Designed miniproteins, single chains, continued (2). Designs and how they scored, part 77

Each design is a single chain, and the fold is of that chain. pLDDT is the mean over its residues in the fold that is shown.

## One batch from the design tools (miniprotein)

Design m6654
Fold by ESMFold2-Fast:
Structure m6654 (fold): chain A 84 residues (1-84)
Amino acid sequence: SAKKISKAIELALQGKGSEAEKLVNEALKEEGLTDYTAVVDPFTGNIYILDKNGNVVGLITAGATEEQVKKALEAIKKGEKVVV
């Protein structure tokens, strides 16, 4: 859920990048995005969403709101590339 990803951003900004990355990947599975993988940049707290081939299809910045995250997830579900 978008709420879970917002929590992950908070964890990444606290230096808990591995815990944040696990939480985002759990959120992607809950949203049915099973062919996608999240990678968290522990330096910035930014979240990169990768497709099954390792291509970046989404970027969620550490400043993204829960509503922006929700819209980003819906865009990715439609096969769109997104930056929020």
Scores: mean pLDDT 84

Design m6655
Fold by ESMFold2-Fast:
Structure m6655 (fold): chain A 79 residues (1-79)
Amino acid sequence: DEVLSLAKPGTFADVDEKTIAFIPPDAEIPKKALLTLVVHEDHFEVYVEGEFATTIDFETALRHMKALLADGYTAVLIE
């Protein structure tokens, strides 16, 4: 819930699972999200440019999300 509360609502795609997309601060209108998290009940799947990278837990996801937001990224919730 804390991870989801940091994401803004978005309408970029139809997805079966809740997805958080990260948009860098210096991007023009982003053509595609470079980094996304697919939300599960007890973990997150990390995707880079649409390719599966790894799984992380809630604490790791929250820590990385706060770091990205501090670096000026925008987090957008897609569902």
Scores: mean pLDDT 69

Design m6656
Fold by ESMFold2-Fast:
Parts: C-alpha cells; sequence; structure tokens
Structure m6656 (fold): chain A 78 residues (1-78)
C-alpha cells in the first residue's frame, strides 16, 4: 500500500539520520512516522507531520554529505 511504502521510506531516512549522527533529523523523522501511523486525515496529525518534516529537512540540509553517505549504506542493506 501507499502508506506502507511511505513508512518504509521514512524509516530508511530515519536510520540514515541516526547513522550520520544527525539527532535532530532522527527525532523529527520519528515524529513524522508517528503522525503518519496515527493517520494524516486528522488535521492535527497532518500539521505535526508537516512541522516535523520541515525540521528534518533543515537538519539534513545542514549535514548533507554525512546524510548522503549514511543513506547509501542503508539503501545497500535493503
Amino acid sequence: SEREVGLKALRALKEAAERAGIEEAAEALERVIAAVEAGLEDPAKLAEAEAAARRAEAAIEANREAFKEALEKVLAEL
């Protein structure tokens, strides 16, 4: 399902952030995952997911190269 594919992708991104030591991105991605699992049809959960996604994006951009290297390793294990 679309939700299952999205959750797998988010979990891979979180794993990459953890391996890269980008704690802010890992925490933010965990919040996105929790909101998606709770259901984005809830406007409060959608807002939580959007805010957390923006925080994750900013932290990843600040640590772009480390994140890319970690993501390549995570994807090679899938």
Scores: mean pLDDT 85

Design m6657
Fold by ESMFold2-Fast:
Structure m6657 (fold): chain A 66 residues (1-66)
Amino acid sequence: MLEAAKELAKKLVDEGKLKKGNTVTAVSEEGLLVTFKGLSETKFEVTVIDPKTKTTETFELEIEVK
């Protein structure tokens, strides 16, 4: 979960889709609904909805940008 979220966040940042102050929703390869909220250039609030278990998890994610 956490590693998949980091991978998606890095991809979205690299594509210029995820920035400070914007919100992006993506669907993972596993069908998880993942929403990223840009808190800063490197920090994001991540909300993961798993439709299989009907669970919602929210956590902060920090990535390293070169």
Scores: mean pLDDT 75

Design m6658
Fold by ESMFold2-Fast:
Structure m6658 (fold): chain A 79 residues (1-79)
Amino acid sequence: MKEEIERLIAQGKVDEAVELLKQVENPDPELLYRVAVAYMLKGEYDKAIELAKRALEQGHPRAEQVIKTIEGIKKIREK
C-alpha cells in the first residue's frame, strides 16, 4: 500500500494517492507528510495544510516547516 501511494504521488496522481491513503487505518506521519507536500506542489494549499497538521500531530519533524511555507504563500497571494 505505501509503495503504491508513493508511486501515484510520483506520477502526479495525488487524488488517487489520497483515495488509497483513506484505506489505511493508521497512516504513518511520513506518508501524511509526503501527500501534503504533493498537494502543496499542485497548489492545493488547504488540503496540504490539513494533511501536514495531521503529520505534525503525529510527530513528523518536517511537517511544521511545510505548514509555515504554505501559510507564507497564502499571505503573499492575499496582497
Scores: mean pLDDT 78

Design m6659
Fold by ESMFold2-Fast:
Structure m6659 (fold): chain A 89 residues (1-89)
Amino acid sequence: AVARGEAAARLAARTAVELGLASEEEAARAEAEATAYIRRLAAEDPVEAEIVALRLEALTRATRALAAGDEEKARAILEEARKEIAAIR
């Protein structure tokens, strides 16, 4: 959960910079805050931490696909994430 969440936060931060939504400095701060939140959540509720990490990863990957004009890929990513989240409870 923590490693996946940290990777998802990093990808989200990078995506925000690539799409012109954040500066490198703003993205670095957001990544640090997201990572701290996920680490805290993993200690308190590891199941919820895994769901949050999956959600962040899926939304970021879907956003990247949409930015590239690939709506089908975005839909497939979100569908897979929905199934994975449902399986975790």
Scores: mean pLDDT 86

Design m6660
Fold by ESMFold2-Fast:
Structure m6660 (fold): chain A 116 residues (1-116)
Amino acid sequence: SLAESYAPAFDDPEVRILGLVAVAIRLAAELMGLSQDEADTLASEFVRRFRELLAQGKPLAEALREIADWAREKGLPDSVVEALRQAAELVEQGKPDEAIAVLREHVRKLYEELKK
């Protein structure tokens, strides 16, 4: 997966979280019935917005909250929105490894649902 390809390249929690967000959005979009191309396009838009927020100097937790609100506005599943919000709270608490674990678990669950 895209998230797994980020993990071995860098120990940077920000890079890992960005990769996991991208994969979560793509898988969630596919579960909503979007084509793979439409899901990849949506994931790319989320990654672009996330990078823009970080480039503007927004804290990682705040960027994650804005991405979660955007996911809700786009009609993505509540489970994905909640995972992003939980990850934001953990990052704000200084627990980026726990945030990564939460996002990885949600990516795994989304992937298993797509296999059915």
Scores: mean pLDDT 84

Design m6661
Fold by ESMFold2-Fast:
Structure m6661 (fold): chain A 101 residues (1-101)
Amino acid sequence: SVEEAVKDIKEAYKKALEDFKSRKKTLPEILLDFGSVFEKYKDKPEVLLEALIRLVKEDPTFFRNLILSLENLKKYLPMNGKLKKALDFIIEALREALERV
């Protein structure tokens, strides 16, 4: 459901911040874990889009800045195909949601 997708994304982001602060995982590992939540909804793209639209409506400026931060990370991280695919998917999904807000 859309409500479950919103919850999953919020919890994944919170976990990503905790993993980043604890330094127990590398940044590529954190990004792949976060991307896995988006992959969970790959067969229900309408549910993912609606969930992201709801999240973006809460703070559009935050999500514009998040997209810029992810684009900058692509310049500084060693990019393998899996990490690049995950980041590209996340960025594109967020951009599509922003265009609808």
Scores: mean pLDDT 79

Design m6662
Fold by ESMFold2-Fast:
Structure m6662 (fold): chain A 62 residues (1-62)
Amino acid sequence: RLDAVQAQIEELNARIVELYARLERAKREGRVDEARQLSAEIQKLSDELVRLIHEKMALEAA
């Protein structure tokens, strides 16, 4: 369980990093709609990451 949660956290972090790189590129190119979409997706994944971190902490405390 813990190893599975850790793997999900690592995969999600990698995806967030990729989306930030895309967001910076979209901002530089003036792609307002794409930047807005990427920002929203980053926020959604960040919320999921926080949930997984809390789940990991709960498993470690058990």
Scores: mean pLDDT 82

Design m6663
Fold by ESMFold2-Fast:
Structure m6663 (fold): chain A 55 residues (1-55)
Amino acid sequence: SVYEEQLLAEVQEAKQAIELDPNDVSAWAYLAHYYESKGEDALAEEAYQQLLKLN
């Protein structure tokens, strides 16, 4: 679907932002929300832990 393709593009942008700056709070927050919305609990938890470390 068009929405799935757009969402995948946004995920790619977030991952690219983290590659350029591993401390990008906005990119980690986006990935945490994305993984949570997909039921990927382990990946969502990992992203949230990274956010807490950057706090």
Scores: mean pLDDT 80

Design m6664
Fold by ESMFold2-Fast:
Structure m6664 (fold): chain A 94 residues (1-94)
Amino acid sequence: SSLEQERQRLLEREREFRRELRERPESEAVLRVASEAMEAILEAAKAIASEDREGYLERTREENEEMLEVEREEQRRVEEIREEERRRKELEEE
């Protein structure tokens, strides 16, 4: 969320630079500086997007771990029931 907001701000800056270049004809030197600035903004936005991807993978990992814990608890309950059934059967056969 915080990283997504920062990425949105960088993309907004890039859009503003493109808009200014369209509205004001600039010298070659100014266009070069503006192009370098836009490139830097896009690189920063890509870096943030990469970090957001890592965050998504971390969230998916946590969800998978929770699912595995639920499955382990269910397996434990099933095993306890089976053991109780075995003990009852042994007692009934005596």
Scores: mean pLDDT 66

Design m6665
Fold by ESMFold2-Fast:
Structure m6665 (fold): chain A 73 residues (1-73)
Amino acid sequence: SKELAELFDEGAKINKEIAELAKKLNKPEVVDEALRLGEEAAERILKAKSEEEKVEILKEELEKMKKLLEELK
């Protein structure tokens, strides 16, 4: 769906910014946390029974990633 595609695109942009800032700040543990959050979301998506549930999972993941990015600034 368009909403899923938009959420994936936004997530990719935030992940790129986290990786770039973590490299500049020498905080590799933040990249590890981002990977952990991604794996958790992927597991939930595989078990999701509807597209609406997948959208909600991606929105929750996106908010967690935004918080992680804010902690780097």
Scores: mean pLDDT 84

Design m6666
Fold by ESMFold2-Fast:
Structure m6666 (fold): chain A 74 residues (1-74)
Amino acid sequence: MSVREKQFKLMFEASNKLQDLRDAGKLTDENKQKLLDEVEKKAKELGLPQSVIDALKQAVEDHATGLREEERRR
């Protein structure tokens, strides 16, 4: 599996978890941080470069912010 394939798989899994958290009303800062920690750990275990890990973490934070903004603007 290439770096790009690993990145897409982790992003897809993280996106699904964020949506599940939002739907459950549990998209809290604590749950977001736990997801960020899980993504970083998995990415390091898969041997992804730090730049890719940083990009993944930023994308997860951006997605979580977007979901919260949608809830706030109801």
Scores: mean pLDDT 80

Design m6667
Fold by ESMFold2-Fast:
Structure m6667 (fold): chain A 100 residues (1-100)
Amino acid sequence: KLPSEEQLEEIVRKMASTLELSEKEIELLKKYGEWMIEHPEWSTLESLEALDKLADEAGLSEEEKDTLRTIMLFFEAVRKNYGVEAMEKLFKLFIEELEK
């Protein structure tokens, strides 16, 4: 069964505490999060293709791209199951935890 919003907040905090992301990865995630909110019509495939293009332009390694794809798929799942507003809230929390 799907986790509650409170459980998702705990998952996001734990995920942020275990991930060591570069400044480039954090900046790319911020841009990607804004694009997901601006483009609710994007499919998961279109979102993944946009992320891959940004990561390639930023010069990220395949390992870094795989990490970002995993993060993207998590927030895409949140968007589909809980809506854009819940995803935006959790994504902002995630970025705040990464930047502290």
Scores: mean pLDDT 77

Design m6668
Fold by ESMFold2-Fast:
Structure m6668 (fold): chain A 95 residues (1-95)
Amino acid sequence: SLEEEFEELYKRYLELRKQVKDMLATEDLPDDLKKEVQEKVLEAEILFGMALIYYSVSKLIGNDEKMLEKAIKLLKEAIKLYEEALKKLEEAKKK
């Protein structure tokens, strides 16, 4: 179901967010890379906030599938930004 898909993506998002935040806190990173990663994190958090709004509205109006689909799309975009951030951090660690 769309609700189960949202819940699975929500869990994945939280896991990625924790990984990126932990790496930003513990790794000795170049300033330029840190800024680039922080920009991706800020965009991801905005998209995540929007996804939660659409999800909440879907629940309030009796599980509107279009609102839930919008929430899922935004959450997938937020996940992609965190995956890109994690990739940049891992590439820096490889140097």
Scores: mean pLDDT 86

Design m6669
Fold by ESMFold2-Fast:
Structure m6669 (fold): chain A 90 residues (1-90)
Amino acid sequence: SIREVVEEFIERLKELAKKATPEAQKVLDSLIERLKKLMDEGKPVEEILQELYRATGELLHLLADKDPELAAEISRIFSETVRRLREAAA
């Protein structure tokens, strides 16, 4: 289900935040709060996907030069979550 994918993603975001820079941690924490709100309000998957796309851009901007390994890990996790959300919505 979409809820299960989002809940698993939030747990992965919490782990990423533990090893991120303070600026990236703030973006990850904001994303977690926003995703919880979207789920609580029953928003469509398209709004969830838009938040993932926005956060991906912000995180890559912050981390690509400073922590390229973490940037690559974030890119992989976000891409996997986007794929799973699209499959769950179909």
Scores: mean pLDDT 87

Design m6670
Fold by ESMFold2-Fast:
Structure m6670 (fold): chain A 73 residues (1-73)
Amino acid sequence: MSEEEKEVELFRERAKILLERMKIAKETLDEEEFKEAYEYVKKRLEEEVKRLNNPEVEKIAKETIKKMDEILK
């Protein structure tokens, strides 16, 4: 596996973990605390997309953010 492929897979795993954490946060935190956690995670995902500059990473981040938006509902 190339370093690029490894970075994409690591990002995918991190995104999956973050999404699961957001689901737990929705049940555990109050609405204001959850919004803060959501904004923090979204910002971190966007920063990673910029750092890695990989279309597959951007796609994974976009899909993860969309799923996080669905949890907000």
Scores: mean pLDDT 80

Design m6671
Fold by ESMFold2-Fast:
Structure m6671 (fold): chain A 62 residues (1-62)
Amino acid sequence: MSVVEQLEKDKKFLEAKKPTLPDPTPAEEGVKALEKGIENVKKGKWSGSAKEVSQKAFDEME
Protein backbone atom coordinates (compact mmCIF):
# COMPACT_ATOMS: atom_id res chain seq x y z
CA MET A 1 0.00 0.00 0.00
CA SER A 2 1.38 3.43 -0.93
CA VAL A 3 1.64 6.30 1.59
CA VAL A 4 -0.83 8.36 -0.50
CA GLU A 5 -3.28 5.42 -0.65
CA GLN A 6 -3.15 4.99 3.15
CA LEU A 7 -3.61 8.75 3.77
CA GLU A 8 -6.61 8.90 1.38
CA LYS A 9 -8.15 5.90 3.18
CA ASP A 10 -7.68 7.66 6.55
CA LYS A 11 -9.26 10.84 5.12
CA LYS A 12 -12.32 8.92 3.85
CA PHE A 13 -12.71 7.30 7.28
CA LEU A 14 -12.72 10.72 9.02
CA GLU A 15 -15.20 12.17 6.48
CA ALA A 16 -17.54 9.18 6.99
CA LYS A 17 -17.25 9.55 10.79
CA LYS A 18 -17.83 13.35 10.80
CA PRO A 19 -21.69 13.25 10.65
CA THR A 20 -21.80 10.94 13.72
CA LEU A 21 -19.76 13.30 15.94
CA PRO A 22 -21.30 15.93 18.28
CA ASP A 23 -18.49 18.32 17.23
CA PRO A 24 -17.14 17.82 13.68
CA THR A 25 -14.26 20.31 14.13
CA PRO A 26 -11.51 17.76 15.07
CA ALA A 27 -12.49 15.56 12.11
CA GLU A 28 -12.48 18.58 9.73
CA GLU A 29 -9.01 19.59 10.99
CA GLY A 30 -7.85 15.98 10.53
CA VAL A 31 -9.14 15.93 6.94
CA LYS A 32 -7.29 19.21 6.21
CA ALA A 33 -4.03 17.84 7.65
CA LEU A 34 -4.34 14.64 5.61
CA GLU A 35 -5.06 16.64 2.42
CA LYS A 36 -1.91 18.72 3.03
CA GLY A 37 0.11 15.53 3.62
CA ILE A 38 -1.22 13.89 0.43
CA GLU A 39 -0.47 17.01 -1.65
CA ASN A 40 3.09 17.36 -0.31
CA VAL A 41 3.84 13.64 -0.90
CA LYS A 42 2.47 13.93 -4.49
CA LYS A 43 4.71 16.99 -5.07
CA GLY A 44 7.74 15.03 -3.78
CA LYS A 45 8.24 17.49 -0.88
CA TRP A 46 7.56 14.90 1.83
CA SER A 47 8.38 11.20 2.19
CA GLY A 48 8.14 8.55 4.89
CA SER A 49 5.33 6.44 6.36
CA ALA A 50 1.69 7.56 6.44
CA LYS A 51 2.12 8.12 10.21
CA GLU A 52 5.18 10.35 9.70
CA VAL A 53 3.50 12.38 6.92
CA SER A 54 0.24 12.88 8.87
CA GLN A 55 2.15 13.91 12.04
CA LYS A 56 4.22 16.44 10.06
CA ALA A 57 1.05 17.86 8.46
CA PHE A 58 -0.61 18.24 11.89
CA ASP A 59 2.55 19.86 13.32
CA GLU A 60 2.49 22.44 10.49
CA MET A 61 -1.18 23.36 11.07
CA GLU A 62 -1.16 26.60 13.09
Scores: mean pLDDT 76

Design m6672
Fold by ESMFold2-Fast:
Structure m6672 (fold): chain A 65 residues (1-65)
Amino acid sequence: MEKEEVTVTVTVTLDKDSILRIIVLVDGKVVAEKVEELPAGTHTFTFTLTVDKGSKVEVIVGVIS
């Protein structure tokens, strides 16, 4: 299959110190997961993926505490 590079940038603003979970899915499969304790403020995360051309990329972002 032909491959393409996809860059996913997630920007999150937290009103208090929180635990953040980010899940990146390609064609319904988890390809990246990040769980991190972060202070209040704005945070940016970048994921660079090599995927099959035409793949669906989804991002799930949640504050878990």
Scores: mean pLDDT 82

Design m6673
Fold by ESMFold2-Fast:
Structure m6673 (fold): chain A 95 residues (1-95)
Amino acid sequence: KKKEEAKKLLEKASEVLRQAAEYARNGDIDKAVELLREAIDLLNEASKKYPEYDEEIAVLIIGAAVLIHHPGTPEDLARFAERLAEEAKKLAEKI
């Protein structure tokens, strides 16, 4: 049951990261950063529910944190956020 909860949290994190990419692409960097912070919270909760994926989830958290502090261009932020979303989705599919 904790695996199912972790899977749902990773799926939600993926969706939030996709939304962050969309806001970044539209030039709303403040909203994109807010959504990246929300994704980090969801990823931390997923890690607590399924510690076996702590290392893979930690990579996603670090990636999102780097984007918050070093967003680069809106296009770069969108591209990297989309990549994190896809990686979170793939991780959810393995649970």
Scores: mean pLDDT 87

Design m6674
Fold by ESMFold2-Fast:
Structure m6674 (fold): chain A 73 residues (1-73)
Amino acid sequence: NLDKALEEVEKLRREAWKQIEANKDDPAAVRKIWADYVKKAMEILVEAGVDPVKAIIAALSAGDRGTARYAIE
C-alpha cells in the first residue's frame, strides 16, 4: 500500500531528524543517521512498488525539508 509506505517514510524522516538534532555536534553520527534513513526509506518505497530511481528521489525530497544538502555535501 503506497499511502502507508509514504506515511512510514515520513515517520522515519521525523525520527532521523530528532536523532540528528541530538547528535549535531558529531558530524559522523549525523551522516550515518541520514544514510540509514535514506536506505530504509528507499527499501520501503521499492517494496511498495515504486521504481528504485523514483524511490531515492522521493526519500531525498522528504529530506529536503531538513537534511538532504548536509548529507550529500
Scores: mean pLDDT 70

Design m6675
Fold by ESMFold2-Fast:
Structure m6675 (fold): chain A 68 residues (1-68)
Amino acid sequence: MAVSEETAREIGEAAGISEEEAARGVQAVLDAVPGASGEEAAREMLRGAKRTGSGSLAGSYAVIRLSS
């Protein structure tokens, strides 16, 4: 599922990564959590990015949150 350009930009800014890397990160979360929506994956990845300042840690955070 696609993430919006606006959300990808926000994740990128929070994680210090590009919008493209942020969009790929959201897709990786969706691939890891089959029950999650694109909105849920993007929301939790943005939370992770704001908390960790890292795209890799943001993705792991989102997977943990959505898999619980």
Scores: mean pLDDT 79

Design m6676
Fold by ESMFold2-Fast:
Structure m6676 (fold): chain A 115 residues (1-115)
Amino acid sequence: NKEEEYKKIIEELTSKYGMKEESVKVQIDYLESLGASIEEIKKILTAAAKGDLETLLELLKELIKKLSREQLLEFAREFFADAEEIEKLENAPSLEELKELVIELLERYFKERTE
């Protein structure tokens, strides 16, 4: 049951990791909009809550491989604040190149947060 699974995810992340319920719900809704499964959402949010950046990065890379151009650009706008970087992504000539550029930006973003 999808509703029951999401309730369990919210309860665990709020009680065990001190996340705000509203924040968890917004993140669940967003990841679901990208086509992530309940199990993928649970793994991503748990890794994020634990600060397990290595696992989080790997899970996000796998999600990116499944996304359309429109979903990739939406992900980039939500995840990255730099308008100049977003413009470069919008000008990527192929879906494959766009995926590679988003993964490169994601790896750089995580490296900056670890250092």
Scores: mean pLDDT 81

Design m6677
Fold by ESMFold2-Fast:
Structure m6677 (fold): chain A 65 residues (1-65)
Amino acid sequence: MEEKIEKVAEQIEKKYGLSREQATRLAEIAYELQNADQIVKAAKAVGIEISKKQAEDVLRLVREY
């Protein structure tokens, strides 16, 4: 599980310019929730602002790994 989260976090960091810590947290949220609308809400609660389209892209990355 940790290895998959790390790979997804690296892609998020490169794609959105987030810190490793923020990218890791966003990847964890996406693995837990599996729903773009819920990911947007949970990300905002931890200080990460993303669009629904970006959340859908993150969810796609999670499913790839």
Scores: mean pLDDT 80

Design m6678
Fold by ESMFold2-Fast:
Structure m6678 (fold): chain A 76 residues (1-76)
Amino acid sequence: MLSFLEKFHQLIEYYVGTGDLAAFKEKLEELAAESPPEIAELLRRLIAELETASPAERRALIVRAVGELQELEAKL
């Protein structure tokens, strides 16, 4: 069974390969809908931040979200 972190990494690989931010945001919302509230809030916050971010800022936001998600899963 894939962890939420592993699912998130798969979505990141898709975004890196395609550059499709709109599809990436839709896939993040789908993952958030099936996630515990703490993870769902993290993912939805990321979606909101990505909407206003520059391309350089998007990479930093994604890296931060990976670390935050890893910490949340360690507490579950």
Scores: mean pLDDT 82

Design m6679
Fold by ESMFold2-Fast:
Structure m6679 (fold): chain A 97 residues (1-97)
Amino acid sequence: SVDERLQRLIEEARRHLREAIEAVRKGDLESGLRHAEEALRALDEAIRLVADDPESSIFDVMRMSVDRAAVLQGIEAIRKGDAETAIRTLERLAESL
C-alpha cells in the first residue's frame, strides 16, 4: 500500500539522519554529508508519493516540506563545517520525523 511504502521511506530517511549525526559527531563531515543527502533523497521520494496520493492532505505535504527544509539546513551546516548546528538541526528532525 501507499502507507507501507511511505513508512519505509520515512524509516530510511530517519536511519540516514542518525548515521549523518553519528558521522558529524566523529568529525567525519564527508560521511555525514553523504548520509544527510541520502536522507534528503528518501524524503523527496516520500513527498512525491504523498503529493500523488489523492487520500493525502495538503497538511501532510506541508509538514514534509518543513522536514525537507530542515535536512537542507543540516546539509548547509555540514558544508560550512558547523558541526554543532548540523547536529542540533538533524537531531531535532530525527526526533520529529
Scores: mean pLDDT 88

Design m6680
Fold by ESMFold2-Fast:
Structure m6680 (fold): chain A 100 residues (1-100)
Amino acid sequence: KEERLKLQKAAWEAILEAAFVRSKNGDREEAAKVADEYFKKKLLELGYPKEFAESRTPVEVLELIIAEDLLEYFKQKNDEKGIKTVEEEIARIRERIAAR
């Protein structure tokens, strides 16, 4: 759970670095590359394996974290449709990451 907060922080920091690059020159592709490189460096510094750091983008990590938080929210509300929809989305994101 504390590890999850470290991943979330690293992902947000990467997105903020990308936003700075994008605001300076308007280059969306360069901004995305900066975010990915920043995120990989941060994950390695935090002790994550190279394979883990190279297979995930900061956007995908944030998508998973948001989806997992939303899943807990729907579980607390006993929303069966919400639970199923979010679980299917989490599975799709994980499958996409595993395919790399």
Scores: mean pLDDT 78

Design m6681
Fold by ESMFold2-Fast:
Structure m6681 (fold): chain A 79 residues (1-79)
Amino acid sequence: PTAAEVIGRAIGHEIGELAAELGVDRERATRAAAEGATRAVSQGLMGKEAALAAVDHLVELGVLSEEQARAIKEAILNG
């Protein structure tokens, strides 16, 4: 695995946990968030920016509603 994949998986895990607290399928959210985060990190995004991009990816896939995405983004920005 690349460094981006390792970092993406870590971000994906954290987002998956936050999504699970909102009643979203943890496995689905974790996998999709890891994909989105890996892409963001490979494109040069860092930390919170990569995590926010992963959340946007989950909305694009229909894994998160806009409301759920807003709550998770708020947690990321304030955590």
Scores: mean pLDDT 86

Design m6682
Fold by ESMFold2-Fast:
Structure m6682 (fold): chain A 89 residues (1-89)
Amino acid sequence: DIAEKIRKVAKEVEELKKKAKTPGAQQALDNAIYYLELAIKAESPKAMVTAIQYAIAYVQQAKRLEPSLEEELQKVIDKLQAIIEEIKK
């Protein structure tokens, strides 16, 4: 279930937000969570992919602002990209 995979990643992002020290990174991760929630509610595969791509962009922003979380945030990006490829099949 794609929605379950997205929910699991959203929980990982929520935990990383608690570890983030910069307000900018916390805001970027909040925006990522918002778009992952939109992805779960999406009415089409295209809308779901678009929402996940926005979430990836915000996680990338958080990664630039929070070098201490770079490895964990990159793993989140990799998981979201894998979910996009699964949706496109």
Scores: mean pLDDT 90

Design m6683
Fold by ESMFold2-Fast:
Structure m6683 (fold): chain A 87 residues (1-87)
Amino acid sequence: KPSVLELLEETRARLAAARSVAEVRAVIDETFARAKALDLSDEELDQLTVFLVIELGRLRAAGRISEAEYRELVAHLAARAKELRAE
């Protein structure tokens, strides 16, 4: 069974391979869908959210996404995390 750590490693690889902001958004959406299927604890969801913010920050620092795209993606991921916690 996939662990949260395996999900984080797969997500990092997929983000590194993404060629557009749309592909980055798709990786975020699929990652949260998998998190929901795994029924992650609040601590694991916090770990996932912090991990994604750090990885998006790395993409911005590498010049692969703009500051505006980074802010949009962080807002999108925060909305996904909030939606998953709403139950």
Scores: mean pLDDT 82

Design m6684
Fold by ESMFold2-Fast:
Structure m6684 (fold): chain A 94 residues (1-94)
Amino acid sequence: SDLEVEELVSMAIMLLTVVRLEAERQGDAESAARVQAIIDEIARAAEARDAEGLRRAAERALEQARWFEEQGDLEHARLLRRAARLLEEAARLL
């Protein structure tokens, strides 16, 4: 349903926003910008009802999760992986 897609997308954006705000708080402007780019891609794909766009955003979230894991930031990596799963589910429903 459209409502279910909207809820999944909103939850994914909320999780990514937490990661972005924490990166900004820590002075990591590069990670904050990368996460914001993923949020922008999610918003465009959702508006366009573009399942492949949501899957690409999920892949980018997983790439950023791997980077945080390499830095020892397991909690932000978990949030990004959760967001990716929500985006994959939203794409499946489109």
Scores: mean pLDDT 91

Design m6685
Fold by ESMFold2-Fast:
Structure m6685 (fold): chain A 70 residues (1-70)
Amino acid sequence: DKLKKLQKLLKEVKEGKISISEGYEKLGRLKESERLRRLHERLDPQTREELDKARIQSIEEEIKKLEEEK
């Protein structure tokens, strides 16, 4: 179930157990995972934190959309 995988990923990312890039890899989004990893390597720590927060919000929005489809 894609919804349950996204919920687990969001929880693990918020708890600091995995990176957002690792989460996308677990979802089979390998291209997005690689893109985020490369961006993260090139950004300063403050910009990385802002990017991570934006991606967490995006995942939360995707979860809500999937819940509305059922």
Scores: mean pLDDT 75

Design m6686
Fold by ESMFold2-Fast:
Structure m6686 (fold): chain A 70 residues (1-70)
Amino acid sequence: MAPSEEVEKLVREAIEKYEAGRQSADPAERKALYDEAIELFKKALELSTDPQLQKDLENSIKDVEAAKAA
């Protein structure tokens, strides 16, 4: 299992990308940032064995996908 620090780092980076995407006025930049956030959350999900964290990560991915579709 990957170190818990790696999961925490991926989650933090994903949140940073998501927040940057939400603040971007450029649709292309926003889409790229949201795609990066989804990818980072998916990597964190693959490395996580905590059921509650897995559920939270799945919900975060859905939130970013919904924001990207809006």
Scores: mean pLDDT 82

Design m6687
Fold by ESMFold2-Fast:
Structure m6687 (fold): chain A 90 residues (1-90)
Amino acid sequence: SLADRLINALETLKKILPEDIQKKVDEIISRVREAKAAGMSVEEIAELVRQGLDELLEWAKKNYSEKEVKLVEYAARALRGHIDRLLELS
């Protein structure tokens, strides 16, 4: 399912991030799992992930150095591109 592919992408994303940021990514994964169980649409799940990534970036800007924020920006951009490609294939 698209939700499972998004969960796998988020799991891959968190491997390059510091432990405290990984916990924030786990919160997004948890929300995606709950949305899938509730029968939310593909579009709603994609938007939930995009919102979670925006919240993650804003949180990182307040708590981490510019170098670590750039890593989160890079990772979020890559995942947004992946989401867009998955939606185009659906």
Scores: mean pLDDT 81

Design m6688
Fold by ESMFold2-Fast:
Structure m6688 (fold): chain A 72 residues (1-72)
Amino acid sequence: NREEVFREVDAFFDALRKALKAIDLLEQGYSVEEAAEKTGLSKEDVERLKRLAEEHGPFTAAVALAVELANR
């Protein structure tokens, strides 16, 4: 089960990289739609990420979304 665990960890870090990139794009003034297009995330996920970042900060928001995406 080592390979399965590492595959799940890889999925988490891939999602985390996308979430952090989406936050960076939003901070640069890109729209939710543009951030979604550039990262491959859904608009709904980017909108949720933006709200979480406003409430809990960008890193906590990115981790929360990455956990959710890795467990889909």
Scores: mean pLDDT 80

